# Designed miniproteins, single chains, continued (2), part 80

Each design is a single chain, and the fold is of that chain. pLDDT is the mean over its residues in the fold that is shown.

## One batch from the design tools (miniprotein)

Design m6933
Fold by ESMFold2-Fast:
Structure m6933 (fold): chain A 86 residues (1-86)
Amino acid sequence: SVEGKTVLVTGAGSGKGREAALKLAKEGAKKIAAVDLDKEAVEKTAKEVEELGVEAKPIVGDINNNPELGKYLEEEIPDIIIDAIK
């Protein structure tokens, strides 16, 4: 169950990653941290998550070399990580 949990989703700007972020938000996740290389796409996913009443944090960049993601993980450890990149 994802209810009350913080979820990190990579590839969240499009396709399976976006679908996962929105589905988990609907299933009662407390927060979705959405990661994607495409700034506009990930910010759009974050807005859609927020419209569902769930906290969202868009993080722009890849998973392997991402200072913003690294700093986020120092302050908030996700309960679940969904890696949806191809």
Scores: mean pLDDT 82

Design m6934
Fold by ESMFold2-Fast:
Structure m6934 (fold): chain A 62 residues (1-62)
Amino acid sequence: SLIEELEKVVKEIIEVLEKQGRLDEAKSEERLLKRWIEVAKKDEKVGKEVLKLEKEKLEKLK
Protein backbone atom coordinates (compact mmCIF):
# COMPACT_ATOMS: atom_id res chain seq x y z
CA SER A 1 0.00 0.00 0.00
CA LEU A 2 0.99 3.66 -0.34
CA ILE A 3 1.24 4.02 3.45
CA GLU A 4 3.49 0.93 3.75
CA GLU A 5 5.79 2.32 1.03
CA LEU A 6 5.96 5.72 2.80
CA GLU A 7 6.82 4.03 6.12
CA LYS A 8 9.55 1.92 4.47
CA VAL A 9 11.21 4.85 2.66
CA VAL A 10 11.07 7.21 5.66
CA LYS A 11 12.46 4.50 8.00
CA GLU A 12 15.40 4.03 5.58
CA ILE A 13 15.99 7.81 5.54
CA ILE A 14 15.95 7.85 9.37
CA GLU A 15 18.44 4.96 9.55
CA VAL A 16 20.85 6.64 7.08
CA LEU A 17 20.61 9.99 8.91
CA GLU A 18 21.26 8.30 12.29
CA LYS A 19 24.32 6.50 10.86
CA GLN A 20 25.59 9.90 9.62
CA GLY A 21 25.09 11.43 13.11
CA ARG A 22 22.31 13.73 11.83
CA LEU A 23 20.02 12.96 14.78
CA ASP A 24 17.96 16.19 14.69
CA GLU A 25 17.10 15.58 11.01
CA ALA A 26 16.22 11.94 11.80
CA LYS A 27 13.74 13.11 14.48
CA SER A 28 12.25 15.61 12.01
CA GLU A 29 11.66 12.74 9.56
CA GLU A 30 9.90 10.70 12.31
CA ARG A 31 7.51 13.64 12.94
CA LEU A 32 6.97 14.17 9.19
CA LEU A 33 6.07 10.48 8.68
CA LYS A 34 3.03 10.83 10.98
CA ARG A 35 1.89 13.89 8.98
CA TRP A 36 2.48 12.20 5.60
CA ILE A 37 0.41 9.16 6.63
CA GLU A 38 -2.53 11.46 7.51
CA VAL A 39 -2.14 13.33 4.19
CA ALA A 40 -1.95 10.09 2.16
CA LYS A 41 -5.15 8.78 3.82
CA LYS A 42 -7.03 11.97 2.80
CA ASP A 43 -5.54 12.42 -0.69
CA GLU A 44 -3.85 9.51 -2.49
CA LYS A 45 -2.53 11.81 -5.26
CA VAL A 46 -0.73 14.08 -2.78
CA GLY A 47 0.48 10.98 -0.90
CA LYS A 48 2.08 9.67 -4.11
CA GLU A 49 3.85 13.03 -4.66
CA VAL A 50 5.20 12.90 -1.08
CA LEU A 51 6.42 9.33 -1.65
CA LYS A 52 8.26 10.46 -4.81
CA LEU A 53 9.97 13.33 -2.95
CA GLU A 54 10.96 11.06 -0.03
CA LYS A 55 12.44 8.49 -2.48
CA GLU A 56 14.45 11.31 -4.12
CA LYS A 57 15.67 12.42 -0.67
CA LEU A 58 16.79 8.85 0.14
CA GLU A 59 18.70 8.56 -3.17
CA LYS A 60 20.55 11.83 -2.43
CA LEU A 61 21.63 10.45 0.98
CA LYS A 62 23.12 7.26 -0.54
Scores: mean pLDDT 83

Design m6935
Fold by ESMFold2-Fast:
Structure m6935 (fold): chain A 58 residues (1-58)
Amino acid sequence: MQKKIDELVEETRKMLEAGASDDEISKIISEKARELKLSDDEQAELTAKLVKVKEELS
């Protein structure tokens, strides 16, 4: 899936694997969401996918 949300999820996964903190991830995600002009629904989808990634990498 080549959606912008999926690309951001993959970028976040790589940062988590590299040892980035939750605070750093949250800041970057907020900045990227603003750059991409994500809707509230798209931000909710992104958040749900990121929670799943964090659970898998914990």
Scores: mean pLDDT 74

Design m6936
Fold by ESMFold2-Fast:
Structure m6936 (fold): chain A 74 residues (1-74)
Amino acid sequence: MKEKAAENLKKIGEENYQKALDGLKSGTLSKEEIAQYFKGAYNAYDLAAKITGSEEYKKFAEEARKLLEEVQKS
């Protein structure tokens, strides 16, 4: 059960992360919208990591957090 929840969170994280990257590449999204998508990705991956103890999910959360910080500084 917890593993399926983490897999669903990973998918949510991937979808949010991709939307943020697409927004950065296209320039069609506002800075705030891009930040919200990276925040969504971070929260989903972070929760998945906490549920599973997975190092890979922790790495995904860290990458999303770094990109969120960069967008907020730009």
Scores: mean pLDDT 82

Design m6937
Fold by ESMFold2-Fast:
Structure m6937 (fold): chain A 62 residues (1-62)
Amino acid sequence: PIPGYDDIYLESLKRLKENGYEVKILDNKVQILKDGKVVKEEEFPDTNSAKSNIPKIVDELL
């Protein structure tokens, strides 16, 4: 893992939670939920790629 990236990742998760969203990472798949329902789902080549794209997904969603 890249040490500086973890802070950006955590800030992105905080922004989603403040807007009522939840993030789930299932191997190489990212699911964004609101009120327990999947509103966005995207698949990546691996788990690190999935995590690396969460800030971009947050910016596109919010």
Scores: mean pLDDT 75

Design m6938
Fold by ESMFold2-Fast:
Structure m6938 (fold): chain A 59 residues (1-59)
Amino acid sequence: MAETEALVAAVRALAARGRAEGKSPEEIRAAMGRLISEAQDAGASAEGVRAGAAVMGSI
């Protein structure tokens, strides 16, 4: 699968889990931001990073 799809899926899964656990939107956004930052450090494309950030904006 495309790198972008994998990153978006991971960010969405993290958000869904955080909501199920009763975490605040701020805590969920912080965790998503860390995941995206780690992906960027690992060489994720600008496209993948932007797609992940768009998921954060939907919280």
Scores: mean pLDDT 76

Design m6939
Fold by ESMFold2-Fast:
Order: sequence, then C-alpha cells, then structure tokens
Structure m6939 (fold): chain A 69 residues (1-69)
Amino acid sequence: HMEREKAIRDLEELIDRSAEAAKTDPQKAANLTVAANLRAVGYVLDGVISEEEANELIKRAIAKTDAAE
C-alpha cells in the first residue's frame, strides 16, 4: 500500500527530526512531536494507517525525545 508506506515514512522523519532537535531546542522538539501526532491522527482518520500503528509510532517518538534530552 503506497500511501501507507509514505505515511509511515513521513511520521518517522518527523520523529527523527524531533529527537535531533531535543538535544538543543526543546521547544522545536515539542513542536515537531505535536506535528507528528496531528499527522498520525489524520492518517488514522483517513484510513491510511491503523490506530495501533499510529500509537506505536508516537510511543517511539516520546522514547527517542526522552533519550536525546
């Protein structure tokens, strides 16, 4: 599923950017995490990814941000 693969890649990119930003700019990191969350919700509502997949990606985002701080 092309759209599903793109959605997951998009979310992973935002997660990685958030983790990198967390090292020097906590506000930017928080904003990127919020953006990832909003996009994940949008993808779930559009039926592109499951709620479980979105939840797992967001858990990874939080873990990476916490580890980077």
Scores: mean pLDDT 76

Design m6940
Fold by ESMFold2-Fast:
Structure m6940 (fold): chain A 99 residues (1-99)
Amino acid sequence: EKDLFAGQSAYAAGDYERAKEYYEKAGSKGNARAWLNLGKLYFDLGDYESAIAAYEKAIALAPNNYRAWENLAKVYEAMGDYELAEEYRKKAEEARELL
């Protein structure tokens, strides 16, 4: 998808505002990977609430996307919520077994 690749190129160049714009555009068109990449971008910036929202959108489009569940676990771990982090790691393991 052109918008996904444009977002990845912007992110690699350090243009985080353009990366967000392209990932949101691709995600709004149903690209779960774009929401996953947007979540990672927000996590890297320390915006954990926006990261969670993006990962939830990725999961809504692709519930068996174990990477989104693993990344949610990492966000909650970074926030100090180790119980929720463990819960989402289990969901990631379950999703991975469905592959």
Scores: mean pLDDT 85

Design m6941
Fold by ESMFold2-Fast:
Structure m6941 (fold): chain A 81 residues (1-81)
Amino acid sequence: EEEERQRQIELDVLTALAIINISNISSPEIKERLQAELDRAVAAGDLEAVRRIVNIASKLLKMEDAGATEEELKAFLDKEL
């Protein structure tokens, strides 16, 4: 039970981080796609998938800050999903 509780806490924390990262993405299409992937991962209880989404969203935000185009962001997302 304690291991299950720890896993649930980690899932909740990573889900919150993913939501924050996704909310800061400027492209509505990329936001929608990442939110759909997050919803699927959370519904499955897939901790590794949620962690991957956090990392993908973080990288996308860094790319946007560096001046990446929406086409470059979509190409990155297609490669990483």
Scores: mean pLDDT 83

Design m6942
Fold by ESMFold2-Fast:
Structure m6942 (fold): chain A 58 residues (1-58)
Amino acid sequence: SAEAERLRREAIELEVEAGLLRIKAALSEDPEERERYLAEAERLEEEARRLFAEAEAA
């Protein structure tokens, strides 16, 4: 369905953003900055997982 395709596209976009945040965390020399990037990446990964599950149910 068009709805499932939209949800999967949105989930993939969030996964790409999370991946970039993990790269930023790996390159950061500041432990607090690293923790913030990782926390945001984990939040986006969880949202992407939710959207993929919603797409499978659509």
Scores: mean pLDDT 89

Design m6943
Fold by ESMFold2-Fast:
Structure m6943 (fold): chain A 61 residues (1-61)
Amino acid sequence: GPAIEKARELAAEGAKLLREGKVEEGNKLFREAHEILVKEGGLSVEEADGLLTRVVIENGA
């Protein structure tokens, strides 16, 4: 749904920031994506962690 799509986009931008060495900014986007997945997307913490890990790997980080 829209919440999961928004979280995936934030996580992809976070992965890009990590590749650029912007660790604090990247981690902030991952925290925002995780919160959206759990609070708005209805995912468990474990499901949100798994999704974010996949997005990070898919984006080369």
Scores: mean pLDDT 85

Design m6944
Fold by ESMFold2-Fast:
Structure m6944 (fold): chain A 100 residues (1-100)
Amino acid sequence: MEEEIEKLVKELSRLLKEIAEDPFNEEVREEARKVAKKIIELSKERLKKNPKDPKAVHLLLQSEGLIAGLELLDENDEEERIRKAKEKMEELKAELEKAL
């Protein structure tokens, strides 16, 4: 269990680095979510044996926080909306310059 958690934490750290470089890579986000869910399951098993295990509590909270963060990235509409808004502003600017 300990060795498995350590391996999953290392894998999650690698995936988080990839997300930082390309936050819109859906495949990497899905892999990170799967790894985080496995860490949550193992942390819950540790807490069943020792409810005051600070390492298990820490891993559980961090992994749940990551899943919540990934859900915000899954709402990818914001960057596309910003991009569309910029295109619309450039079109409006071009129309104004034609009127002059």
Scores: mean pLDDT 69

Design m6945
Fold by ESMFold2-Fast:
Structure m6945 (fold): chain A 79 residues (1-79)
Amino acid sequence: MKLPKEALDLEVQASLYVMAATIYEKMGDLKGAAEHYAKAAELFREAARAAEAYDPEYARRLAAEAERAEALAKELAAK
């Protein structure tokens, strides 16, 4: 079985977008923060799909992270 390297790479990318979003939020750039959280949510969803066949538990955690990032993006975009 090939390790889900693609899922790990996507999770790393998503985490970088979450960090960037947090920086934008602290700077008061709520639009920039929302856009970066939205991108993180996309990447976490892609990672969850890549992981589903190999590690359903890991995929479930990634899907939860995607929902969290999407919720933050929507909250900040509404401000």
Scores: mean pLDDT 83

Design m6946
Fold by ESMFold2-Fast:
Structure m6946 (fold): chain A 81 residues (1-81)
Amino acid sequence: MEPVKPLSEEKLKKIYELEEKKGEPLQEAIRNSDFEKVKEIVEEMKKFIEEILKEDNPLAAEELIEILEYRVEQAIEEKKK
């Protein structure tokens, strides 16, 4: 038995599909300074990541959420310049 529970291929595929599906709408909302829409999309993505990973891989869920929040904040800051 493996001492560490690895990320399943199915879970990785779901995360990839989430990023692909939500990436363009998120970028559009950032371009339009629609901060309510940005917040809605980010919260939806966070909840979906938690649903996929939190039970079996809570540290991976936390890391992906942190990366998502960091990338969104950076994109907003770049738009301000």
Scores: mean pLDDT 75

Design m6947
Fold by ESMFold2-Fast:
Parts: C-alpha cells; structure tokens; sequence
Structure m6947 (fold): chain A 103 residues (1-103)
C-alpha cells in the first residue's frame, strides 16, 4: 500500500526499491506525474534498474511525452536484453517502444 511505501521512504530515502515500488503503485492508479517523480528518484540511486526505466517510459507515454518515453524504453531494453537475451519481456518492451515511436 502507498502508506507503507511512503513510511519506508521516510525512514530510508536511499531505498531505491521502495522509491520504484511507490512509482509502480502510482502508475497503476493513473497518477502519472507523481509516478515519474518517484521513478526518477529510484533511477538516481540505481541507474541500471531496467524496471524503473521501463515503467518511467510508460508513465511518460501516458503524459504524452513520447520522445522522452522512447529514450527510457531503449535504455530498459538494452539492459534487460544484455542480461536476459531470451526473455519474453524483451518483446513487451519492444512493443511499448513501437507504440511510443508512432505517437
């Protein structure tokens, strides 16, 4: 829940997992601008978090920031594909990238 994640962040602001998890919760709730803030904090602490990069791209795409979303999807795909070349998740990220490029 949001309240538990906010408490974790208040107690440990360097908890990039909590920052990213709060971003993900806000994304699901359609609070895209607030989600972007927490994903950017998570990425400042852990820049190679492909999940935070991918989900930040989704939030930006929903805000109409398609060019910025494309950059984050490309970063997420590069990291994930390098570590997990046969993962079906690469197809999901590529699908999101194609949607962003058309807008």
Amino acid sequence: MIEELKKRIEENPDDWNAQRSLGSTLLVLGKYEEAVEYYKKALSLNPDDWVAQFELGLALLNLGKSEEATEYFEKALKIHKEKNPDSAMNLVIEGALNVAKKK
Scores: mean pLDDT 83

Design m6948
Fold by ESMFold2-Fast:
Structure m6948 (fold): chain A 75 residues (1-75)
Amino acid sequence: KTLQMSQMVQQVVTMYQQGTDPQTISQLFTQGMLSLGASPSSAQQNGQSIKQAIEQGDKVQLTQSLQRGSSSGLS
């Protein structure tokens, strides 16, 4: 569970660094969270937060959104 979430976060960061579009990254993260047992609303909200952070270039918001996803996976 925790390891899988960490791997997904790393994949998202890699895609962002490769210049993958925000929508694709957001969709991948949302699907990953759903696969790990997150609620649809939680996954969608975190996905939208990540998309917005990437579009705005807000590294702090992106980091916080990724950490939030990881923390929910630890419960």
Scores: mean pLDDT 71

Design m6949
Fold by ESMFold2-Fast:
Structure m6949 (fold): chain A 92 residues (1-92)
Amino acid sequence: SRAALVEDLTAFLVDVAKKYDVEVRVEGGTLHLKIGGLSTLEAIGLALQLIGFGLDGFDVEVKIEGGTLYAKIGGLTPEEAERIKEAIEKAK
């Protein structure tokens, strides 16, 4: 279900925020993420997991630049995006 997909995305991003330096911004139904403190292998692994959410129906764009992963996750409602942002910020 859509609710389960949003819950899975939220849980994934919360776990990432507990381990790495995560900055999050919301623009409508899109999450903008900057994940720092990554090794090259960790950045690739996280990028592949985020691409997996793209296959599940989210609009996912990823870019790796050194030890930083930039991600855009669209296809959310503004309310879903704000809730995920709040969960990420509370996890840090």
Scores: mean pLDDT 88

Design m6950
Fold by ESMFold2-Fast:
Structure m6950 (fold): chain A 61 residues (1-61)
Amino acid sequence: MEEVIEEGKRLIEELVKQGVEPREAAGIAMDELSKRYPASEVVAAMPELAAHAKELEEKLK
């Protein structure tokens, strides 16, 4: 699960760098993770990834 969270955070940061809104980036990252990891692990990572996206949104203000 830790690997899913770390990869998800990395994907969110990369998408935000490309101009994607943090909340939308979190959704895209979860979709990409769902292709490589079990759904249960992705769902378990959702709160942490959503929190990370919120932190990035606040930082961009």
Scores: mean pLDDT 79

Design m6951
Fold by ESMFold2-Fast:
Parts: sequence; C-alpha cells; structure tokens
Structure m6951 (fold): chain A 67 residues (1-67)
Amino acid sequence: MSKEEFDFEVAEGIAIITGAVIANSLRRQGKEEEAQKVLDEVDKRISEAKTPEELIQAARDVIKKAE
C-alpha cells in the first residue's frame, strides 16, 4: 500500500470505530434515534472524505456533537 492509502484506511477505521463507540454509548442511555443519527453522519462524512485529515475531522466533529 502507498502511505497515502494506508493513512486514509487508518483514518477511516478511526472514524468508524469512533462512531460505533459513541452510538453504543447513546443506545445504553436510551437514545436510540440519536445513536442512528451519529452512525448516519459518520457514514456520510466517510463517503464524502477525500483525505485522511477530513476523516479525522469527521471523527472529532461527531465526538463534539455527541457531548
């Protein structure tokens, strides 16, 4: 893999894991609809991202929005 592809895949993984952790936390709090919205936002931002930095920003934005 090129370094760019590797960095992108790592950042994508971070965004996916971050979204899943936040969504599961919200579900345990009884906030099922908010959990689904977090997952939908993460998926949309991942599909639109062009760089690893954009994926990391998506993860940060999701964290900020959830707390």
Scores: mean pLDDT 79

Design m6952
Fold by ESMFold2-Fast:
Structure m6952 (fold): chain A 95 residues (1-95)
Amino acid sequence: DELRRLVEELRRVQEQANAEPDPEKQRELEERAIEILKRIVEILPETPKEVLAEIFNADESLFTDEFLEKMKEQFEKEVKELEEARAAEEAARAA
């Protein structure tokens, strides 16, 4: 249930960030998206497979422990990429 809410919130925040004309507000939304994604990573391994099947509209048998580990790794990589992109933007402004 928490995972479903986080996935929905992440989607809305990302859509708002892409549409936001104010650079300061866009940064705040991007930071919020990163925070939500980090929480998803933390709770993903503890989420029942039946709930994952409902959230992602997929067969429950798809969510093996190996698949869940790879999903977690993928989301962790997305977080790292977003944090690195933000750091690069800050460095470019400071230069």
Scores: mean pLDDT 75

Design m6953
Fold by ESMFold2-Fast:
Structure m6953 (fold): chain A 71 residues (1-71)
Amino acid sequence: MSPLELVEQAYEYALKGQEALRAGDNKAAAEYYRKASEYFEKAAEASTSPEFAQRLREEAEQLRKKAEELE
């Protein structure tokens, strides 16, 4: 899977996490944010651009923290 396809999957899971959070489903929100974080990490590993990889790791870390706050 290309880095861009992995980023698209990450954003899809992040959006699902936000929707679950708005619905009051903290468990589902945490699971979706963890999935989004995993995909951003995979995208960073697959990226050949150090600058792009750094941005992806920062987004993964933010989503990981959001998931932890919901546990």
Scores: mean pLDDT 85

Design m6954
Fold by ESMFold2-Fast:
Structure m6954 (fold): chain A 71 residues (1-71)
Amino acid sequence: VVPPLVELLKSPNQEVRFAAAEALGKLNDERAVEGLVQVVKTEKDDEFLKRLATLFSEPVGTAVIEALRSR
């Protein structure tokens, strides 16, 4: 299930990327963390990053927030 969601994080459609990130953020899986961190490091849209930051509350969220903060 995780692999299809990780692929959606690479979508050119911002809404699709957001939906995939939201779904991945609900998983406590290291593969999900890696995909989310990669997206956060490469994304330059501040509005998208703000929306993304509100999705995370688990260990996955901590890793993603760290990547956001370092950007």
Scores: mean pLDDT 66

Design m6955
Fold by ESMFold2-Fast:
Structure m6955 (fold): chain A 60 residues (1-60)
Amino acid sequence: MPVRAVATAPVPKTGPDELGFREGDELVVLEEVDDEYVLAENLATGERGRVPKSYLKPVE
């Protein structure tokens, strides 16, 4: 089940596979890539990419 999360810090997009976001952006976690990264969609931009789990706070 996709879970929603809020970004706790801003991260610029650093590559084609990475997701850029601002602090407070709402993301949908689509899949866990490994223990440190998830595949997510930024609802503010509609872009998808890898996000470090440590920058996300789960909601619901």
Scores: mean pLDDT 77

Design m6956
Fold by ESMFold2-Fast:
Structure m6956 (fold): chain A 89 residues (1-89)
Amino acid sequence: EEEVKKLLEEAKKHLEEAKEKLEEGKKLLKEAKTAEEAAKAVGVVLNGVGDAVEALLLAEKALKLAEEGKGTEEQAAEARRLVEEARAL
């Protein structure tokens, strides 16, 4: 239960960071006037993708542990929601 809780907290953190970086990167790319600005925007997007992948892996691990009886039904439901959100990014 405590291990699942920590995985869910880390997954939520990475998911929020992914959402913020992807939105910021998209905005920067749209507003880019130079190749340097565009390259910087792409870097932000790539960092967001990395956070999305970490969120997915952590959420999937939390779901597996919860389904193995090491977490609550509420934790399993939250893990499934985080997996869906990360995949939707």
Scores: mean pLDDT 85

Design m6957
Fold by ESMFold2-Fast:
Structure m6957 (fold): chain A 73 residues (1-73)
Amino acid sequence: APAAPPVFGNFKGEVEEGLTPAESALRDTVILLAKELGYSDEEIERIRKMPPAEISRKAVELVAELKARQDAA
């Protein structure tokens, strides 16, 4: 049968702390963008500690930075 494991990624943090799937996905996307842009582990750790409102702001900043690099290429 095709692999269909339960959606039990972790038992600490996002799922049990009532974070919405959208908020969790946005934070993960921002972390992925930061890694793509070559941010340090320290910066990524700071992003992980940000509340959802800060994550939204950071997403805009990272998208702008990515676009600036794309425009410079």
Scores: mean pLDDT 70

Design m6958
Fold by ESMFold2-Fast:
Structure m6958 (fold): chain A 63 residues (1-63)
Amino acid sequence: TAALDVLALPSEVREAAARLARELAAQGHSREEIVARLMETFGLSRATAEALVTYVLTGRFPP
């Protein structure tokens, strides 16, 4: 699942990506903009970026 892909990321990358996602959300960026930024900045797949953004915004992984 995409959740396992997030957990398989190096801890430094996962923490940095989660921090960036939280900051972008706090600045009013849309979910889609945050996903695109994570893909561009960290080289994440779309599925991994979407799972991470969902977790950051809701506290749970997507179903």
Scores: mean pLDDT 77

Design m6959
Fold by ESMFold2-Fast:
Structure m6959 (fold): chain A 91 residues (1-91)
Amino acid sequence: TEDQRLLRLAAEHLGEAYRNIKKGTEEDRQKAGGHAALASLALQAIPEAAELAERANRVAMDIARGKKEDYPKLGEEVRRILEEVRALLAA
C-alpha cells in the first residue's frame, strides 16, 4: 500500500518531468529537473526501485548542468523510467 502510493507519486512526477522537458524553454526544463528529483526521492524508499531512483536522480543532475544537446536524450530516459515505474504498479 505505501509502496504503491510512492510508485504513483513517482509516476506523477515523472509524467510532469516528461511534459516539461518537451516544452522547450529553459524554465520548463528546470521544472522537469525538480520533478525528476522528487520522483527519485519517492523511489529511493522502495528497494526494488533503487536503480530507478538513481536513474531519476542522474536525470535531475544532468538537467541542472544545462546542456541543450542532452535534453532529447534526457526526455527519452524520463519516459523509460516512467514506463518501468508503471510496470511495477501493474505487478
Scores: mean pLDDT 87

Design m6960
Fold by ESMFold2-Fast:
Structure m6960 (fold): chain A 59 residues (1-59)
Amino acid sequence: LEELKKKLEEIEKEIEELRKKLEEAKKEGDKEKVLEIEEELGILEIERAVLKRVIEKLE
């Protein structure tokens, strides 16, 4: 359970960092970078949702 909570924290931090990078890429007009970050965010958002569901089920 603690290990899963730590993993969730790590994913949430990574999402936050990527959101900041996305803002920066949009500001710079780097369309390729925007798409790359959006794809990465999509994967992490799914992982976060699954992990939250598992933790809630164990609590």
Scores: mean pLDDT 82

Design m6961
Fold by ESMFold2-Fast:
Structure m6961 (fold): chain A 83 residues (1-83)
Amino acid sequence: SPEEAVAELEKALDDMAARGRVTVDEAIRIGQALKRLLDEEVTPEQARRVLEAIERHKDAVDAMPKGLKEFVEEVARRLRERL
């Protein structure tokens, strides 16, 4: 569900910020959650929660592998358009 994808992404970003790094398996899991957020209908509230989590953890996002970082930025762009 969209709510599960939002919760998983929020948790993953919190965990990465605390750890200071992302593993390959974690990157795959995050990518899957991001894909679900694009493929499923998300509410404006859910979109705001994701965007707020990305902004709070922008340093962790900047430390991601380039492809994953670009995917996060694309998802953030599309979620902003839904608001």
Scores: mean pLDDT 80

Design m6962
Fold by ESMFold2-Fast:
Structure m6962 (fold): chain A 56 residues (1-56)
Amino acid sequence: MEEIKELIEKLKKEGFYDGEVSDKLTPEHLEALRKFAEKKGLPVSDILTEELKKAL
């Protein structure tokens, strides 16, 4: 799904992930999400919800 790709691209832009962009969510992507959410002061679920809203 494009939502996952967009999310991974943001993680790369913020410096939390260095790998390839894909539509699959791996443990590395989840760890990067946690760190990104901590930097934003938000729970991971809120970050995911915002990205899903944008993709709709």
Scores: mean pLDDT 68

Design m6963
Fold by ESMFold2-Fast:
Structure m6963 (fold): chain A 59 residues (1-59)
Amino acid sequence: MEKLLKDAGASETEIRVYRLSQLGYSQAEIAKELGLDRNTVSEHLRRPKEKLEEALQKE
């Protein structure tokens, strides 16, 4: 797994999206930070975003 999976960047991007979401970034902020469309970010965060937003709302 040298460049085949890393070159695709799909899994790495997904991990970055999740990490930023856990840090409190919204889908729009993550999209801007990573240069992705909001819909793409939303798909990656569909499950964790729901839970993260609930936790983040409590500060």
Scores: mean pLDDT 61

Design m6964
Fold by ESMFold2-Fast:
Structure m6964 (fold): chain A 98 residues (1-98)
Amino acid sequence: APPPAPSYEVDISAVPPEARAALAERIQAVMAELGVEAEAATVSLDPEAARRIEEEAQAVVRVLEGGEELVLGLHAPTREAAERAAREIARLAEEAVA
């Protein structure tokens, strides 16, 4: 069996609304450059979809915002590309808070 997907957690609650659009654009640029596609589900709205995304994804980013949890499952031509995208997304989110 393949090893479990790497998982990263970021809290964007402190990111100001004006910075969120820029953060989203930077994340989309990273995904496009690495050939990565994302599936998303909010745990409170659809916990079964969030669980399935975590199980099926090559890499996962968990985004915390105001007490809500969004699960991003990343899919790429290679597991390495998905993992690189997840790490870069987490880094960009951490920089947006700092």
Scores: mean pLDDT 80

Design m6965
Fold by ESMFold2-Fast:
Structure m6965 (fold): chain A 56 residues (1-56)
Amino acid sequence: MIIEIVLKKKPGESLEELYKRMKEIAEQTAKELGGKVLKYGYDPEREEAGALIEVP
């Protein structure tokens, strides 16, 4: 199964901080579910970062 996580930029947060926060959350989620991160994505126009995680 593949799951998607999407985070929105917080007020006062930089794009670099958003991406770092996304990586931390995605890695933690993958670890908890025994899965792996397949892809990271970032949409600067929407101020969003995303990750796709494969779970067993």
Scores: mean pLDDT 83

Design m6966
Fold by ESMFold2-Fast:
Structure m6966 (fold): chain A 62 residues (1-62)
Amino acid sequence: MEEELLKSLGPIEQAAYRYRRGEITLEEFKERYPDVKLTDEQIEKIARDVEGGLEIARKALE
């Protein structure tokens, strides 16, 4: 379910989650999506929202 939920996310949300996991930097995120001009705060919020959604899904599966 977590993998299915993550795969259903858009590329921006997936990249934000990778940033949250420390797999990419903010600079790499911005380089990959230069046309999507998100602030650092917006990227952090998206990453937290994805993280929270995965936690809710995890608890629903228990």
Scores: mean pLDDT 72

Design m6967
Fold by ESMFold2-Fast:
Structure m6967 (fold): chain A 59 residues (1-59)
Amino acid sequence: MEEKLEEVKKRLTEAIKNGDGAAFAEAVREMVELLKDKPLEERQAELIRITNEALKAAD
């Protein structure tokens, strides 16, 4: 599962760099699906962490 989250983070980073809203939306959708089995608080923390890492990598 963590390997798939790393792939999603890469796709988020590329979508941000390219300004591709559709690719960004697809990557977010995949990330939510991968995290759906986690408790709400853990899911939110992971979503925030991965998104912040992708934004930092895209800068």
Scores: mean pLDDT 78

Design m6968
Fold by ESMFold2-Fast:
Structure m6968 (fold): chain A 60 residues (1-60)
Amino acid sequence: SKEEFEEYTKKLLETGEKYYSLDEFEKLAAEYLEYVKKHHPEYLELAEELIKKALEKRKK
């Protein structure tokens, strides 16, 4: 479901924030967006929004 996808994506982003540098996080986020684009295109916009918020949080 959309809610399950959102929860899963948030957990991945939280893990990325904790264990990866900003550059590593950006690379992994780009790879994840390519995965979402291929397998769950209906959630692409949601994934982009969640990644944008995570990156904004790290750049502050």
Scores: mean pLDDT 81

Design m6969
Fold by ESMFold2-Fast:
Structure m6969 (fold): chain A 58 residues (1-58)
Amino acid sequence: SLEEMKEAAKEAIRKALEEGKSEDEAVEVASTVLQKEFGLSPTMARFVAIEALEELKK
């Protein structure tokens, strides 16, 4: 589901930021996770990762 994809993206972003990566690097990490785990295209994975990052910033 979209909620499962967003949750996975948020987890990947949190971990990347904890490791000292930038927000842009965290989005790329999350995009890769979404492509591998959920079979999303690079374009769709990036959109979901950006949405997940914006939700985490609220």
Scores: mean pLDDT 85

Design m6970
Fold by ESMFold2-Fast:
Structure m6970 (fold): chain A 78 residues (1-78)
Amino acid sequence: MEEELLARLAPYLTPEQLEVVRDAVKKAKSAKNAKEINQIIDEFRRKLRELGATDAQIDLARTAIALVAGYELKKKNK
């Protein structure tokens, strides 16, 4: 799931921006609750902005991370 999402994002992001997304996805899979997920999203959004990502690129990456996090939370809770 995460590798497939990263592959879909690759054409729209620089290699450095992709590494930020990959790190955020790994952290999202380890998140215990919504608070941790929100912290991960805020941190990666800040890092992508620093790397010159556009608002559209940041929104695309945020959506991908939120989907992974939502899937993992749903899997853990039921």
Scores: mean pLDDT 74

